# Ledger of designs, part 4: designed miniproteins, single chains, continued (3)

Each design is a single chain, and the fold is of that chain. pLDDT is the mean over its residues in the fold that is shown.

## One batch from the design tools (miniprotein)

Design m8106
Fold by ESMFold2-Fast:
Structure m8106 (fold): chain A 69 residues (1-69)
Amino acid sequence: MMPVSDEQIKEIKEATKKLLERLGMTELIPKVDEAAKKGIETGQLQDMGVPFTEENRATILAFGAEYKS
């Protein structure tokens, strides 16, 4: 029905902020709140200026595994 709940958006937002800290891109954290309104689910980290390099991809995958804990 509706796309995502506010709670789910908050979780995605917090996860993205932690990921940006891990990537050393803390300057992009303020953009996460704005990006959440546009949907940050699929690859939209690139729209915030995060390059999807091999190293960043590995970090994202590792973070995803930890976040499920």
Scores: mean pLDDT 62

Design m8107
Fold by ESMFold2-Fast:
Structure m8107 (fold): chain A 80 residues (1-80)
Amino acid sequence: VSREERLSMLSYIRSLLPASQLALLSEEEFNELKELLRNGDYERLKEFVTRLAKKLAGKTGDREKGEERLAELEKIANSE
């Protein structure tokens, strides 16, 4: 999977899950999101992110935790 593909997937994540909502993911959900991003499984990632966004709509979590999680996703996208 290319960096460009992972960056495209990261853009999709960011479009539906702002940092404040990333903070609300369980550790299991966040680990699954990281694995989908690493593996470049764009179809499953879109389905997963869409479900999470629907579940978390209108909710805000800890911004600092969310920004840390976003930074982890950015590192994965840029890791090649």
Scores: mean pLDDT 84

Design m8108
Fold by ESMFold2-Fast:
Structure m8108 (fold): chain A 81 residues (1-81)
Amino acid sequence: DKEKLKKKIELLGDTARAAARGDLEELRKNLKKMEEMGIDPSLIEAVRRLLEDPSPHNRTATVLVAIGEILELEKKLKELE
């Protein structure tokens, strides 16, 4: 459980950085991993929207959703300690 949360946080961090850079190829690779790891549907939909419309608005929205999810997972990780 703790190791799964750490891996999810790492993937979400990579996804946020890719979204900030506008790296759509990295986002496509990460999308499959996110679906396999059971990442929050809100972030998955944000990434899908960004891939369909790579606007600055969708990049910012994806980064913010990813940061929010990271913060929630970090809180869960601290509760397991």
Scores: mean pLDDT 83

Design m8109
Fold by ESMFold2-Fast:
Structure m8109 (fold): chain A 106 residues (1-106)
Amino acid sequence: MKKITFTYHEIVNGKLITVTAEVIEDEDGKITVHLKVTYSGAEVSAEDIVNAILKALEKIQEETGKKPDKIIVELPENVSDETAERIAKLLEEKTGVPVEVKKVKF
């Protein structure tokens, strides 16, 4: 098992979004990318978060040469359920891989 951590600071529509990624390879060679998404200040849209995540995933692929088989996204608990569901759907549509979204206390 190998685990690599990356942190990306992205400015999307004037909002600072931080994406911390843990890339985990299991014993079968399956790649899971765990993403922790935080932002400072005002509420961000689902589209802003998705764009920040897609940029992080592109950088991970460039750095590791690996594409995820599964994506797990951790969002701040103050994100609405509708926004979380929309993020999951948009990421699945754009990546073609299963996406799990959960809200956590930071």
Scores: mean pLDDT 80

Design m8110
Fold by ESMFold2-Fast:
Structure m8110 (fold): chain A 77 residues (1-77)
Amino acid sequence: MKEKQELAVKAVAYAIRAVGDVLEGNFEQAARDYENAAKLAEKLGDKELSRFWYQKAAEYYRKAGNKEKADELEKKA
């Protein structure tokens, strides 16, 4: 199904972008990109991958000083 393939490609693209954001020190952008990757993995039914990326998003929101978002996403990890 094209839709599932498009969601999978977008999820991976967000995760790769998040790694780049981490390397440039932009932790809030990295957190958002991991959060978007996690949401797409969740829609695809990949619970392991969605939890992993939600955990990464929470970690980088915490490093960015966004404690509220970190706590919210940690519950999904």
Scores: mean pLDDT 85

Design m8111
Fold by ESMFold2-Fast:
Structure m8111 (fold): chain A 80 residues (1-80)
Amino acid sequence: SELEKFEEQLEQFRKDYEELKKLAEEKKSDKETVEQIIEGLERGIKELEQLKKVAPEELHPEIEEFIEELKKEIEKLKKL
């Protein structure tokens, strides 16, 4: 189903986010790596915003919550 395809895309975004979050924790003293992770998360937000525009309305709350989670992680990383 179309819904299942969007759910699979969201699952992949979640997986990519968890890997970046893990890398940020492991490399928190490496400013260059942290900056690259922030850029990756910012790209992820833009991609999720584009996904939300075409996704079924029932997935919009989940996508919006995920965007807010990424924004909070970026704010946390910028304070390192």
Scores: mean pLDDT 85

Design m8112
Fold by ESMFold2-Fast:
Structure m8112 (fold): chain A 88 residues (1-88)
Amino acid sequence: SALFEEAARAAFDEALATLPSAAELRALPAEHQEQAKETLVGNLAQLKEAGKTVEDVLPTSSLSEGEKALLLAVEELTKKRLEEKEKE
């Protein structure tokens, strides 16, 4: 849903700013950061539609440890943001 994707984009921005393993991505031009954001948000939205979590796909993924850490952080922050919105 649009609300999920908006929460996931905000979660990506927070993870990008705070996560040490995201330092290299922070050094890239804004266009590359936005491309990474939209790719990750799209992947999370597809997992949500399928009733799956990031942990369900990590064992079979070819992602780096830094990419896995970013995916897990964005998933957790997205869940937290949606829970906060439900309380308001």
Scores: mean pLDDT 78

Design m8113
Fold by ESMFold2-Fast:
Parts: C-alpha cells; structure tokens; sequence
Structure m8113 (fold): chain A 86 residues (1-86)
C-alpha cells in the first residue's frame, strides 16, 4: 500500500530528523516527513505518488543536490509508483 509506505517513511524521517545535528540535513528531513505525511492522507494513489516525489525533490533542493526538472519523467515515475504499490 502506497499510503502505508509513505506513513512509515514519514515516521522514519521524523526519527532521523530528531537525531540529526546538522541543521540543514534536519530541515531537509523535516520537509521530507511533512510531504510524506500529507501523501499518506491522500486517497488517490497517483496524487499520493506525485506528492511523495515532490517531497523528495524539495528535500534534495534544501541539501543543494541536483534535482531533475523534467516534468514528463517525474509524472511517468509517479504513475509507475502508483501502479506498482497499489
């Protein structure tokens, strides 16, 4: 179940954030957790998958990591994630 995966990932991100000493990494983990918590509350699998991917991308932006801005690729990944985990 996609929403169950999102909820567990959010709980793990919250635990890691609480133990993190680097403020930037903690902010990224808190941002990831927040997005995953929202995804876990969505009933639509595709919308949940899109939000999960956006939460990951936002966390990566906070860390200064390169993020794909290819919206077609991201939409395809969201659809595949929803299909595989539904």
Amino acid sequence: RLQELARRAAEEARRLAAEETDPRVREALETLARGLEEAARLEDDLEAARLMLEAQREAMRILGLPVSEDEELIEKLARLTAEKLS
Scores: mean pLDDT 84

Design m8114
Fold by ESMFold2-Fast:
Structure m8114 (fold): chain A 113 residues (1-113)
Amino acid sequence: SEELIKEIKELAKKAIEAIKKGDKKKALEELEKIGEIIKKTKDVEVLRAAADELAKVRDTAIEKGDKEIALKAAELLLEAGMKLLEHAETKEDILEGIAAALRAIGDIFELEL
């Protein structure tokens, strides 16, 4: 769904803006909305867009030193990557799902002390 991809991009943009302003509550609320879309979708293109946008949110949170938001984004990235693997239609989808899951696992291990 092109509309769900557009919604994910807008939610990620709002999360990034909230992180830059130090509004943790707003950033977490926007991430939870992305998580709801991931939970309900089986669309590989939507899951791929979610993984890409969550990686951007994670990178911004790491840059701003917000480990809590970075961890939440990494957990959602893992969920998107695992679900992308479950619904993969091509070898490229499998490779991208593996890459997203491994990246998220690495982030979780580095951020959880």
Scores: mean pLDDT 86

Design m8115
Fold by ESMFold2-Fast:
Structure m8115 (fold): chain A 105 residues (1-105)
Amino acid sequence: MDELTKERARILAKSIIAALEEVIAELKKKNAPQEVIEKLEELKKEAEEALESEDPEKVSDVIRNIVKFEKEQNTTDILRKAAEEAKKVDPLLGYILEEAAEEVE
């Protein structure tokens, strides 16, 4: 796996972690169900593991798990916030996350 592939995996994972932290904080303020918060904390842990491994396959797995979660919750907040974060570094990576959000809808 080349250095560019690892760099893109890092950017995607960091963007996902930032989005999950923001959504978890917002839901805690709104007294959302503990089960939902625990699932988001699990997804954040998976994203942190993907970041540590720098493995694009693990990043793809996290994105798929977020898509599944957001389909069940009828939201795209995580993927769209992650796309905005990724766009600050690489517009193409932001576009990948926006396409994942469209798959939820």
Scores: mean pLDDT 84

Design m8116
Fold by ESMFold2-Fast:
Structure m8116 (fold): chain A 96 residues (1-96)
Amino acid sequence: GDGKLTPEDKAMLYYRKALTESPTTEEALALFKEAAKLLGAEVLSESVTSTSASVTAKDKETGETFTLSWSTDPRNPAVNEANQNALLAMERKLNK
């Protein structure tokens, strides 16, 4: 049985879900918006194309901005690895 997840853990799961389970870039965008909301961040801008989605958000408490991005291009596994590294960096920032 899994324990209670924090809002930060849920945000990370939404981000990961966008990277692995999104059938469309618009759904990835929606998941990024939910992740930003769970982190207590204000969405400042969004971008979506046929092969990519991104959200830039501002932390309501610190005032810092961050960007969540994803690409559907399977020909560039390094892009997916870079996205995973960004997710890990985000996890480290949240688990101060």
Scores: mean pLDDT 65

Design m8117
Fold by ESMFold2-Fast:
Order: sequence, then structure tokens, then C-alpha cells
Structure m8117 (fold): chain A 73 residues (1-73)
Amino acid sequence: SELEGRLRQTLEELRALGAHTEADALERRYEQMMENFKRISPSMSPELREEVYKGILESQLEEAERALAAARA
């Protein structure tokens, strides 16, 4: 996924800036959200599953981008 690639790159940029604690926290949160999604997604329609998955990625990318902006400031 394009969004997954962008999230990965943003976390790598955070680590390159020395923001390891922030990057680790964001990665763990994403992992928790994905584990929850995998548990509940079989009960969802395909349309809802796609929407929720995209929403998780967009939300996590926004949070990672905010952390990156803060680390650069």
C-alpha cells in the first residue's frame, strides 16, 4: 500500500532525527490497531473492511507526520 510505504518512511525519518522513543510508540500503536482490525475484520463487509483499514493508515500517518514536524521544530 502507498500509505503503508509513507508511514514506514515517516517512522524511518523520525529515527534518523533521533526521535526513537516517538517512532517506537507510533509503531506499537499501529501494531495494536492492526491486531484489533484483524480480529474484527472477518465480521465486516468488504466495503467496511476497506474503509476501516484505510482510516487506520490515514490516522496513523497523520500522527506520525505531526511527530516528524515536532521533531524538526
Scores: mean pLDDT 86

Design m8118
Fold by ESMFold2-Fast:
Structure m8118 (fold): chain A 55 residues (1-55)
Amino acid sequence: MLSQEVLDRLREEALKVFSESEVNKVLDTMQRGRGAEMSPEQKELVNKAMLLMTE
């Protein structure tokens, strides 16, 4: 499970590029550990959000 601090940072950074609904989808998928079940679009969102979050 991701820490609350990591989730908060990811949400803040991702919201600069993505809509709130897309950010919620990314966070929910990551929180549940369902990376293998992500669509190509969700994987792209995760990669982009992680890059923004991790600097």
Scores: mean pLDDT 64

Design m8119
Fold by ESMFold2-Fast:
Structure m8119 (fold): chain A 59 residues (1-59)
Amino acid sequence: SAAGAEAAGAAARELIEREGLDERAKQAVMNAGVRAVALGLSAEEARRAAIDGGREGKA
């Protein structure tokens, strides 16, 4: 959904800026967000998926 895509994009942007994510973590955030949107998840679920992806990539 459009709302899901916007929420995932906003979360990804915030994590990249605030946490100083490297290239792998950036890709993990974007992939998680895209998957959540493709699955038709809600904006909140898409945002959480992007955040979780960023944390996994950073770890």
Scores: mean pLDDT 65

Design m8120
Fold by ESMFold2-Fast:
Structure m8120 (fold): chain A 80 residues (1-80)
Amino acid sequence: EIAKLLKETAEKIKDLDEEIAELLKEAAKIVSLIDDKKEAAEFALKALEYAKELAKKISKDPEKVLEILEETKEKIEKLK
């Protein structure tokens, strides 16, 4: 379940970057409304790329946030 993966990723990031965590929670909410699995995965991957770009600009520890986002990206790619 892609929405669940995004929500779990948001919880892992929350203590590192609350703004990135909120972005991922909103993405999970939108993904839960997409019935087509492929479209849900594509949206989630775009949200993760946007989160990575924001993390580089605003996060106190961007490397840790980026590692968590890459792990989630790999899991979602396997679900396509």
Scores: mean pLDDT 81

Design m8121
Fold by ESMFold2-Fast:
Structure m8121 (fold): chain A 78 residues (1-78)
Amino acid sequence: MEAVAKAFGAALREARAAEGLSQRELAERAGVSPSTVSALERGEPVPAETLEAILATLSPEQQAAISAATRAALEAAA
């Protein structure tokens, strides 16, 4: 669902900003391109391995926040 993907992307953007990272800096940490981070933050689909690499660079607290935001969007869509 597009709304869930957008909620995930928005939560990722907030988590990245909370870590003090630019899209380029997050991409460098994850080993992906800045355009991939930008696409994901806009709710565009990316490969699962790319998503896992990006999430692994964030703190457990930020990962939990992204999970909670995604779950809330799923509940709102139900």
Scores: mean pLDDT 77

Design m8122
Fold by ESMFold2-Fast:
Structure m8122 (fold): chain A 95 residues (1-95)
Amino acid sequence: GAAAELEEVAELALKAARAILDGDLEGARKCLEELKKLVEESTDPEVKEFGERVIEELEELIKMREEGAPEKKLLARCIALILQVIGDLIEFELK
């Protein structure tokens, strides 16, 4: 159901953020591809909207890492993404 798909989006976002921080851009891109597939195949508009926002942020973070952005800036944005994802997931569960 939608809750399971939202949890999978959150799990993929966390895995991608960890990969970006570890400098594993190949791992990050793999998580991004899996997330894009999940969003494309979903019929739930909340999953699509949430997933698309996560995809956009992950694409920007990967680009920032490739362009040599400071580690502190990458860490701050990855933490912000993780907190946002956790907050959104909790809110969906409280509906």
Scores: mean pLDDT 84

Design m8123
Fold by ESMFold2-Fast:
Structure m8123 (fold): chain A 59 residues (1-59)
Amino acid sequence: MELTEEERELLIKFAKEHPGLQEAVKGMSEEERAEFVKKVLEENGITLEDAKKYLESLK
């Protein structure tokens, strides 16, 4: 499934702001970070909307 630019930016930001994911994605390209975070969210049953709500709570 093709990620939109907004979805890709959201996933990259989520990786940067989430402590456990920040270390895991260290050394990855922005595209690799987006794909990795998407996979982690899908494996945990978390939607992109849930990830967005989490990031909004950190503001």
Scores: mean pLDDT 74

Design m8124
Fold by ESMFold2-Fast:
Order: sequence, then C-alpha cells, then structure tokens
Structure m8124 (fold): chain A 62 residues (1-62)
Amino acid sequence: GPAPEVLSEEEMKELMREAGDLLSEVLDKLTEEILELLDEIAKNPSAEKLKKLIEKLKEIKK
C-alpha cells in the first residue's frame, strides 16, 4: 500500500549523490546529441531552430 516513505537526511544525501553521478553520465550522452543537432543546424542555419535549441539548453542548465 502507499506508505508516506519518510526519508532520512542521510538517505536524501545518498540519493542526491547517486542522482549527481547519473546526471554526469546523462550529460555526456546529452552533449553528444546536442552537438549532432547543432551540426545539422549549422549545415542549414535557421534562426527559429537555433532559438528553440538555446531555450532548451537554458531550461536544462537551470
């Protein structure tokens, strides 16, 4: 059944560490995908596509 699942501060810190480690791996993969997208945009430069990419990157960086 649904338990409130109260986490201790130490458990939260461990989870945040695991999230940070996973985030580093995801960032490497995401960077490759973004670079590929940038290369495609560079071959066919479009202000609209560039603006959308920049907005997406800003949201990810926040």
Scores: mean pLDDT 66

Design m8125
Fold by ESMFold2-Fast:
Structure m8125 (fold): chain A 67 residues (1-67)
Amino acid sequence: MKKVEELRKGVIEAARNGDPEAARKYAKELGKIASVDEISQTLAEAARVGTPEVVKAVAEGIGEGIK
């Protein structure tokens, strides 16, 4: 599996499990390497399965990774 796909899967699983700390960690690593399209798709998928708290953690993690 590509590294991006592995990290996206990690974000989605963390979101499904209601784990904002794990979601933020995976999202930060994803933000370092993923394209804008991959980031947008991951946020949309996380929003479908996660709580607002987890989605916020994903967005914050991605922002930290992009820098």
Scores: mean pLDDT 82

Design m8126
Fold by ESMFold2-Fast:
Structure m8126 (fold): chain A 82 residues (1-82)
Amino acid sequence: ALAEALRRVAAALEAGDLERALELAREAGRELGLSSAVTGVLLGAAGLVAAGRMSEATAVAIVRAVAAGDYERAEALLRAAA
């Protein structure tokens, strides 16, 4: 599931394993049918979670909003996290 993929990517980033984080993000993108752009958003959101600047729930909501083309919702969630 998306939340599980995000947790795995965030854990790899928190551990400083950038190579593993990129591999996990690509794998999740392929399994979940995400575009390259949405996979990039997943990686970025996971980075904010790893840095303690965003909750997992908010990060998942942002990725889902972008995947659905709901950019207004994604932007509002990003502003709340910044």
Scores: mean pLDDT 83

Design m8127
Fold by ESMFold2-Fast:
Structure m8127 (fold): chain A 98 residues (1-98)
Amino acid sequence: SLEELLKKLKKLEEQKKIARIIGLVLRIIGLALDEAIRVRKEDKELADERVKKAGEAAMAILRGEDKEKIFKLIDEALSPEDIPEARELAEEALKLLE
């Protein structure tokens, strides 16, 4: 029926939004992993902190937590050069959760 088709289409649109949010979050994690790899040889503890903060930022985004908290976690996870891109990715993910 048309009603069943509309329900299936709505579910597919919701799944596409979730996939896009995950993709944005994975890009932020990728930037943090690149930074962690870069610093690991000289400072293993800093590399481990970068990964931990990236995981915390990812979970905060997926939970729809406060933007200020997410930005602070991003700032602690990434090199200064990558922070603006990661903040834009986080804002796009949060907008999709609205």
Scores: mean pLDDT 85

Design m8128
Fold by ESMFold2-Fast:
Structure m8128 (fold): chain A 95 residues (1-95)
Amino acid sequence: EKEEKEKLIEKALELAEKGVYLLSSSSTLSKGKQLIEEAIKLAKEAVGEKGAKIVKELYDKIVEIVSLPSLPAEEKLKKIKEAREKAFKELKELL
C-alpha cells in the first residue's frame, strides 16, 4: 500500500539522519550504526534494493557534509536538508 510505504520511507530518512549524528560520539557509535542499518532495512522493505541504495547514498552524503572543514554549522544543516529532500523525492518516485 502506497501510504504504508511512504511511512516506511519517512521513518528510514529520520533514522538515517539521527544515526549520522550519533556516530559523532564514541559513546553513541553503536546506536548510530544500528539506526543506519534499520534505515536501510526499512527503505528496502518499502521500495526494494533501489530504496536501500538511495538511503545508503543519503547516509554517505550526510557524513561528507558533517566532515567538511571550516563550513559553518548553519550551512551544513542546509545541505543536509537538501540531501534529505532529494532522497525523499527519489524514494517516492519508486512507489
Scores: mean pLDDT 81

Design m8129
Fold by ESMFold2-Fast:
Structure m8129 (fold): chain A 57 residues (1-57)
Amino acid sequence: MIEKLVETVKRLLEEGFDSDIAVESAVQAAARLPKSASTDELYEEALKIAKKMEKER
């Protein structure tokens, strides 16, 4: 899981999200998904959370 989490954070940072949003959204996505989830599934869930957080700012 940790390797998938790191990769997800990197992808969100490359998309232009702030580090706080990138880390928080990736951690929340990891908590919602099973350990068997792919990196792409983790990224998709984290991206939804990150977009929601950005709109609330």
Scores: mean pLDDT 78

Design m8130
Fold by ESMFold2-Fast:
Structure m8130 (fold): chain A 86 residues (1-86)
Amino acid sequence: SMEEERRRRLEEKVQEIVEAIKNKDYSRALDILVEAIKEYSLEEVTELKRRVMRELAKNGDEEGIERFWKLFEEAVKKYVELKKKN
């Protein structure tokens, strides 16, 4: 179904963000977060944020968790600026 495809794409985004953070590719993680915020509802983005945090915690990546919080704030700010220009 379209809802299952949407959920699968969201899960793919979670894994892509976790991998980018693990590789310290923060620019890639930021770009993926901005796209997710553009494409998904607030509830879905909140779930994505929770899942990324859980995966990073599972991996013992304390630095990645701290950096992810900052990246998420930056992504929201960047999305708001992009929305003003459109």
Scores: mean pLDDT 83

Design m8131
Fold by ESMFold2-Fast:
Structure m8131 (fold): chain A 75 residues (1-75)
Amino acid sequence: MDMSEQVRDNAISIASATVSKDTAEEIKRILDELLEKGDTKALMAVVTAFNRGVAQGKSEEEILEEVRKVYEELG
């Protein structure tokens, strides 16, 4: 759905501005996989984990770890 695509694109845009290219590409990969599956709940949970990590001033490594954990728990 277009709304899920927009949420994914916005999250990737924020990641590209906030973290390294390698980390942004990993986040993009996870979000692309969830969007392809149509798993809107998992997609929103991953985006929420990423935004929360950024807001809390977490390191790039900690943000990626939290994102991966949420992705794995919902998979």
Scores: mean pLDDT 80

Design m8132
Fold by ESMFold2-Fast:
Structure m8132 (fold): chain A 85 residues (1-85)
Amino acid sequence: SSRLQQIIDLLQGVRDYLRQNPDLTDTELKTLTDMVRNLLLEAWNLTGDPGFLDQASRIVDAREVSVDAMVQALDQAIAYLQQVA
């Protein structure tokens, strides 16, 4: 699906942005987390695969831990999307 590929590209962009900007505020991190969560929920709606709900929960939980945990959660979500795209 071309939309699933766009979601992959957007998630990769967020991951790269987090790596390049280590001094993001809590508000900015929440905004990025909400965007990623919404993209993963869209992937769930497009595929019917409940694994995307688990990926969405993982990114929310990762924000409470660290930016490195968020990057790791994004890498896992991207890999999962690449299996189904």
Scores: mean pLDDT 89

Design m8133
Fold by ESMFold2-Fast:
Parts: C-alpha cells; structure tokens; sequence
Structure m8133 (fold): chain A 70 residues (1-70)
C-alpha cells in the first residue's frame, strides 16, 4: 500500500540520517545516491514492494556497519 511505502521511505531516511555522518564523504555520497534510487524504484508502479525495500535497507545498514568497523 501507499501508506506502507511511505513508512519504508521514512525508515530509509532515518537510517541515512544515522549512518551518513559516520561515513567518509565518498561513502556518504554513495549511500545518498543508493537511497534516491531505492525511493524511485519503490514509488514506481511496477517497482519494489515496501517489504522488499525494508529488506534492502536492513542489508545496506549491515554492510555499512561492517565498513565502519574497518
């Protein structure tokens, strides 16, 4: 539903807001570009479901936390 997609976007924005300040400029730019692409795909009629988007956000968060441990 549209409401579920909006909640997924808010969650994505919260993750970006939390993690971006902890990343290098290059990784911060990459994260923001990825988030914009995910939003566009999620808002497309034949794009991602809210559930698929949430799974991708969780995976991205895990990958970035691993990079921050370097």
Amino acid sequence: SEEEKEKAIKYLEQVVKKLAPKLSEENQKSLKEWAEELKKNLLSPDGLTAEEALELVKLKEEILEEKLAE
Scores: mean pLDDT 79

Design m8134
Fold by ESMFold2-Fast:
Structure m8134 (fold): chain A 67 residues (1-67)
Amino acid sequence: NLDIQAAVIIGHAVTLKVQGKSVEEIAEALVKEFGLPRKEAEKIATMIVNGEPILKIFEFVKEVLEK
């Protein structure tokens, strides 16, 4: 289920942000743990760190998972 996968990815990225991790560290974790393409992982990490609306982040992560 893409919704569950996206929620898990976002939850992990938010946890790393709360722990004070940089965009680069968050992106690296998403590449390593979820196999996301680095460019898309960097975009997700940037959106999380910048506090973009959660629905916007969710839709983007789902789009990445569909590719």
Scores: mean pLDDT 86

Design m8135
Fold by ESMFold2-Fast:
Structure m8135 (fold): chain A 71 residues (1-71)
Amino acid sequence: SSGVNNLEPFGEIPEDERKKLEEEALAKVKERTGATAASSSSFPVSDQLLVLVALEEGPKKGEIVSVSIKY
């Protein structure tokens, strides 16, 4: 409920690498789930990148898949 400092502009993961890992995770989840449309978000958690993929269309519509990537 209280605000905290922005953590996104200067993270421990380079922005280019973070985007690449997010796109890779999104592609893998779409392949595994058969989703035809999905959105993703990523954020660093400890020594890992957590990617959340929200399935917008396909057999598992409305499901959120979490992928943890060690970097």
Scores: mean pLDDT 74

Design m8136
Fold by ESMFold2-Fast:
Structure m8136 (fold): chain A 99 residues (1-99)
Amino acid sequence: NEEKEKLVEELSEATGLSKEAARALLENLNYDPELVELAIKALIKLRLEGFSKELIEELAKALSTVSTEEAKEILEKILKGELSKEEVEKLIEEIKSKL
């Protein structure tokens, strides 16, 4: 789907995510335009706060494995500045432990 691939490219370019991680996240968000915009804004915020590309990649991969609702809640908390770097790292570890 050309429209979906364009969104994958836009998220990848804006945030520094691999196309694989961007696609997995967007599929979990059901390509909902509101949630796609939320993801772009939240992940750009983390990059501006000095989070590494590697950490953001792991976060996106983790968010692709939880429910759409849980991913939305986490992204909203990130955008509001409610999660520290240590809290994000812990969240990734907790999600990965369930895989």
Scores: mean pLDDT 84

Design m8137
Fold by ESMFold2-Fast:
Structure m8137 (fold): chain A 80 residues (1-80)
Amino acid sequence: AEAAARVQALVDRARKTAEEILELIKQGKYDEAVQLWDDFMSELAAQAKDLEAQAGREAVDQLMAALQEIGRELYKKLEE
């Protein structure tokens, strides 16, 4: 319950960050878009370690799988 809510909150935040990145790309701010994603992923990696300690590896695996999919979709749109 609590762990599932934390995973969902992080996934929702990742999707919102992806939308903000796409808006930056539309404005031609590619460097800012890349920096925003990198900063988010770094923060998320730290939070994933905490989540593993609190909720176990399965919760982290589910979170990481969802994030990898979001990241892949974003990077496809960032093709140069």
Scores: mean pLDDT 76

Design m8138
Fold by ESMFold2-Fast:
Order: structure tokens, then sequence, then C-alpha cells
Structure m8138 (fold): chain A 86 residues (1-86)
């Protein structure tokens, strides 16, 4: 459990937002499968904050990057909503 949280938190410090978000989603999914919903929610919320900030920074940038970040935000939001309804 602590290993998954640590991996997610370390990944969220990465300058690569896409890598950080994908790793956080993977670790949060593992936490959910272990029944650690509160930990999974915290990781998803941190990932959502990171992606949202990146989207704000990319709003005047390439459309492809904006779409990629929007897809990541949607994936995280869906995961969070599913967990909060359990």
Amino acid sequence: VEEYVKKAEEALKSPDVREAANTAIEQADKLEKEGKFDEAIRIYEKALDRVSKAMDEAKDGPLDEQVELAVLELRIAVGLTALKNK
C-alpha cells in the first residue's frame, strides 16, 4: 500500500506530466483493487491537480497537447467519481 502511494507521489514530481499522470492512475488503480479507496482518491486528486495546472499552462499551446491533457483529466475524473460513489 505505502509502496503504491510512494511511487505515485514520486511520479507526480516528474516534469513529464503525461508520465506522472499515467503512473499515478496505475498506482491508484492498484490501491483500488486492494480496497484502499481513501489512498486511491488522494492519488487521483493529486494527479487531477497536476494535469489541471498543465492544461492551464498549455491553453495557448498546440491543440494536440491540449487534447492529450484533457483525455488524462477525464480519465482521472471518472476514476475519482467511481471511487467517491463506493
Scores: mean pLDDT 78

Design m8139
Fold by ESMFold2-Fast:
Structure m8139 (fold): chain A 69 residues (1-69)
Amino acid sequence: MEVDLGEATAEEVADFLRENRLALVGIRREGDRYVLEVVETDRPAADVEAFLRSVGIERGRFRVRLVPA
C-alpha cells in the first residue's frame, strides 16, 4: 500500500501516521519527495514530528509506503 500525502508539514505527517497506527521505520528520497517506510503497529509512532524536524525536514512532499514487518 502507498499513500501520496503531497506537500505536508512534519506535524501533518505525524498526525497521519498516528491516526492510521503506523510506525516509521525508514525514510528514502525518491526524486523530489520523501518516501516514509512504515509498518502497522498497536503503538502509533510518537515524536515523528520531532524526529523529522531533528533531521531538517519541516515540510516536503511525502509518500507513505507500507513495508513488510
Scores: mean pLDDT 78

Design m8140
Fold by ESMFold2-Fast:
Structure m8140 (fold): chain A 85 residues (1-85)
Amino acid sequence: SPSDVDVFRQSHSDYVQDIQQSIQNDPRLSQDQQQQLLQQISQVNNDTNQRVDQYIRQGDSQGARQVYIDGISQITTARVDARVG
């Protein structure tokens, strides 16, 4: 339903904002690492939202949800890689 899509959008937006704030406040990351990671997250978020809009236009709310899940996974992986590299 439209309400379900709005919930997914809000949850994803909140998650991205929390992650961005956490990165900016992470003393284990250099300034260059923070900037690079924030840029990567911005790119993933933009791609995720574009793909979600395509699935919504097709009436596929489950496809839209899976795109958000994939986006979260990509952001999580990028953050882990930045911390261990």
Scores: mean pLDDT 81

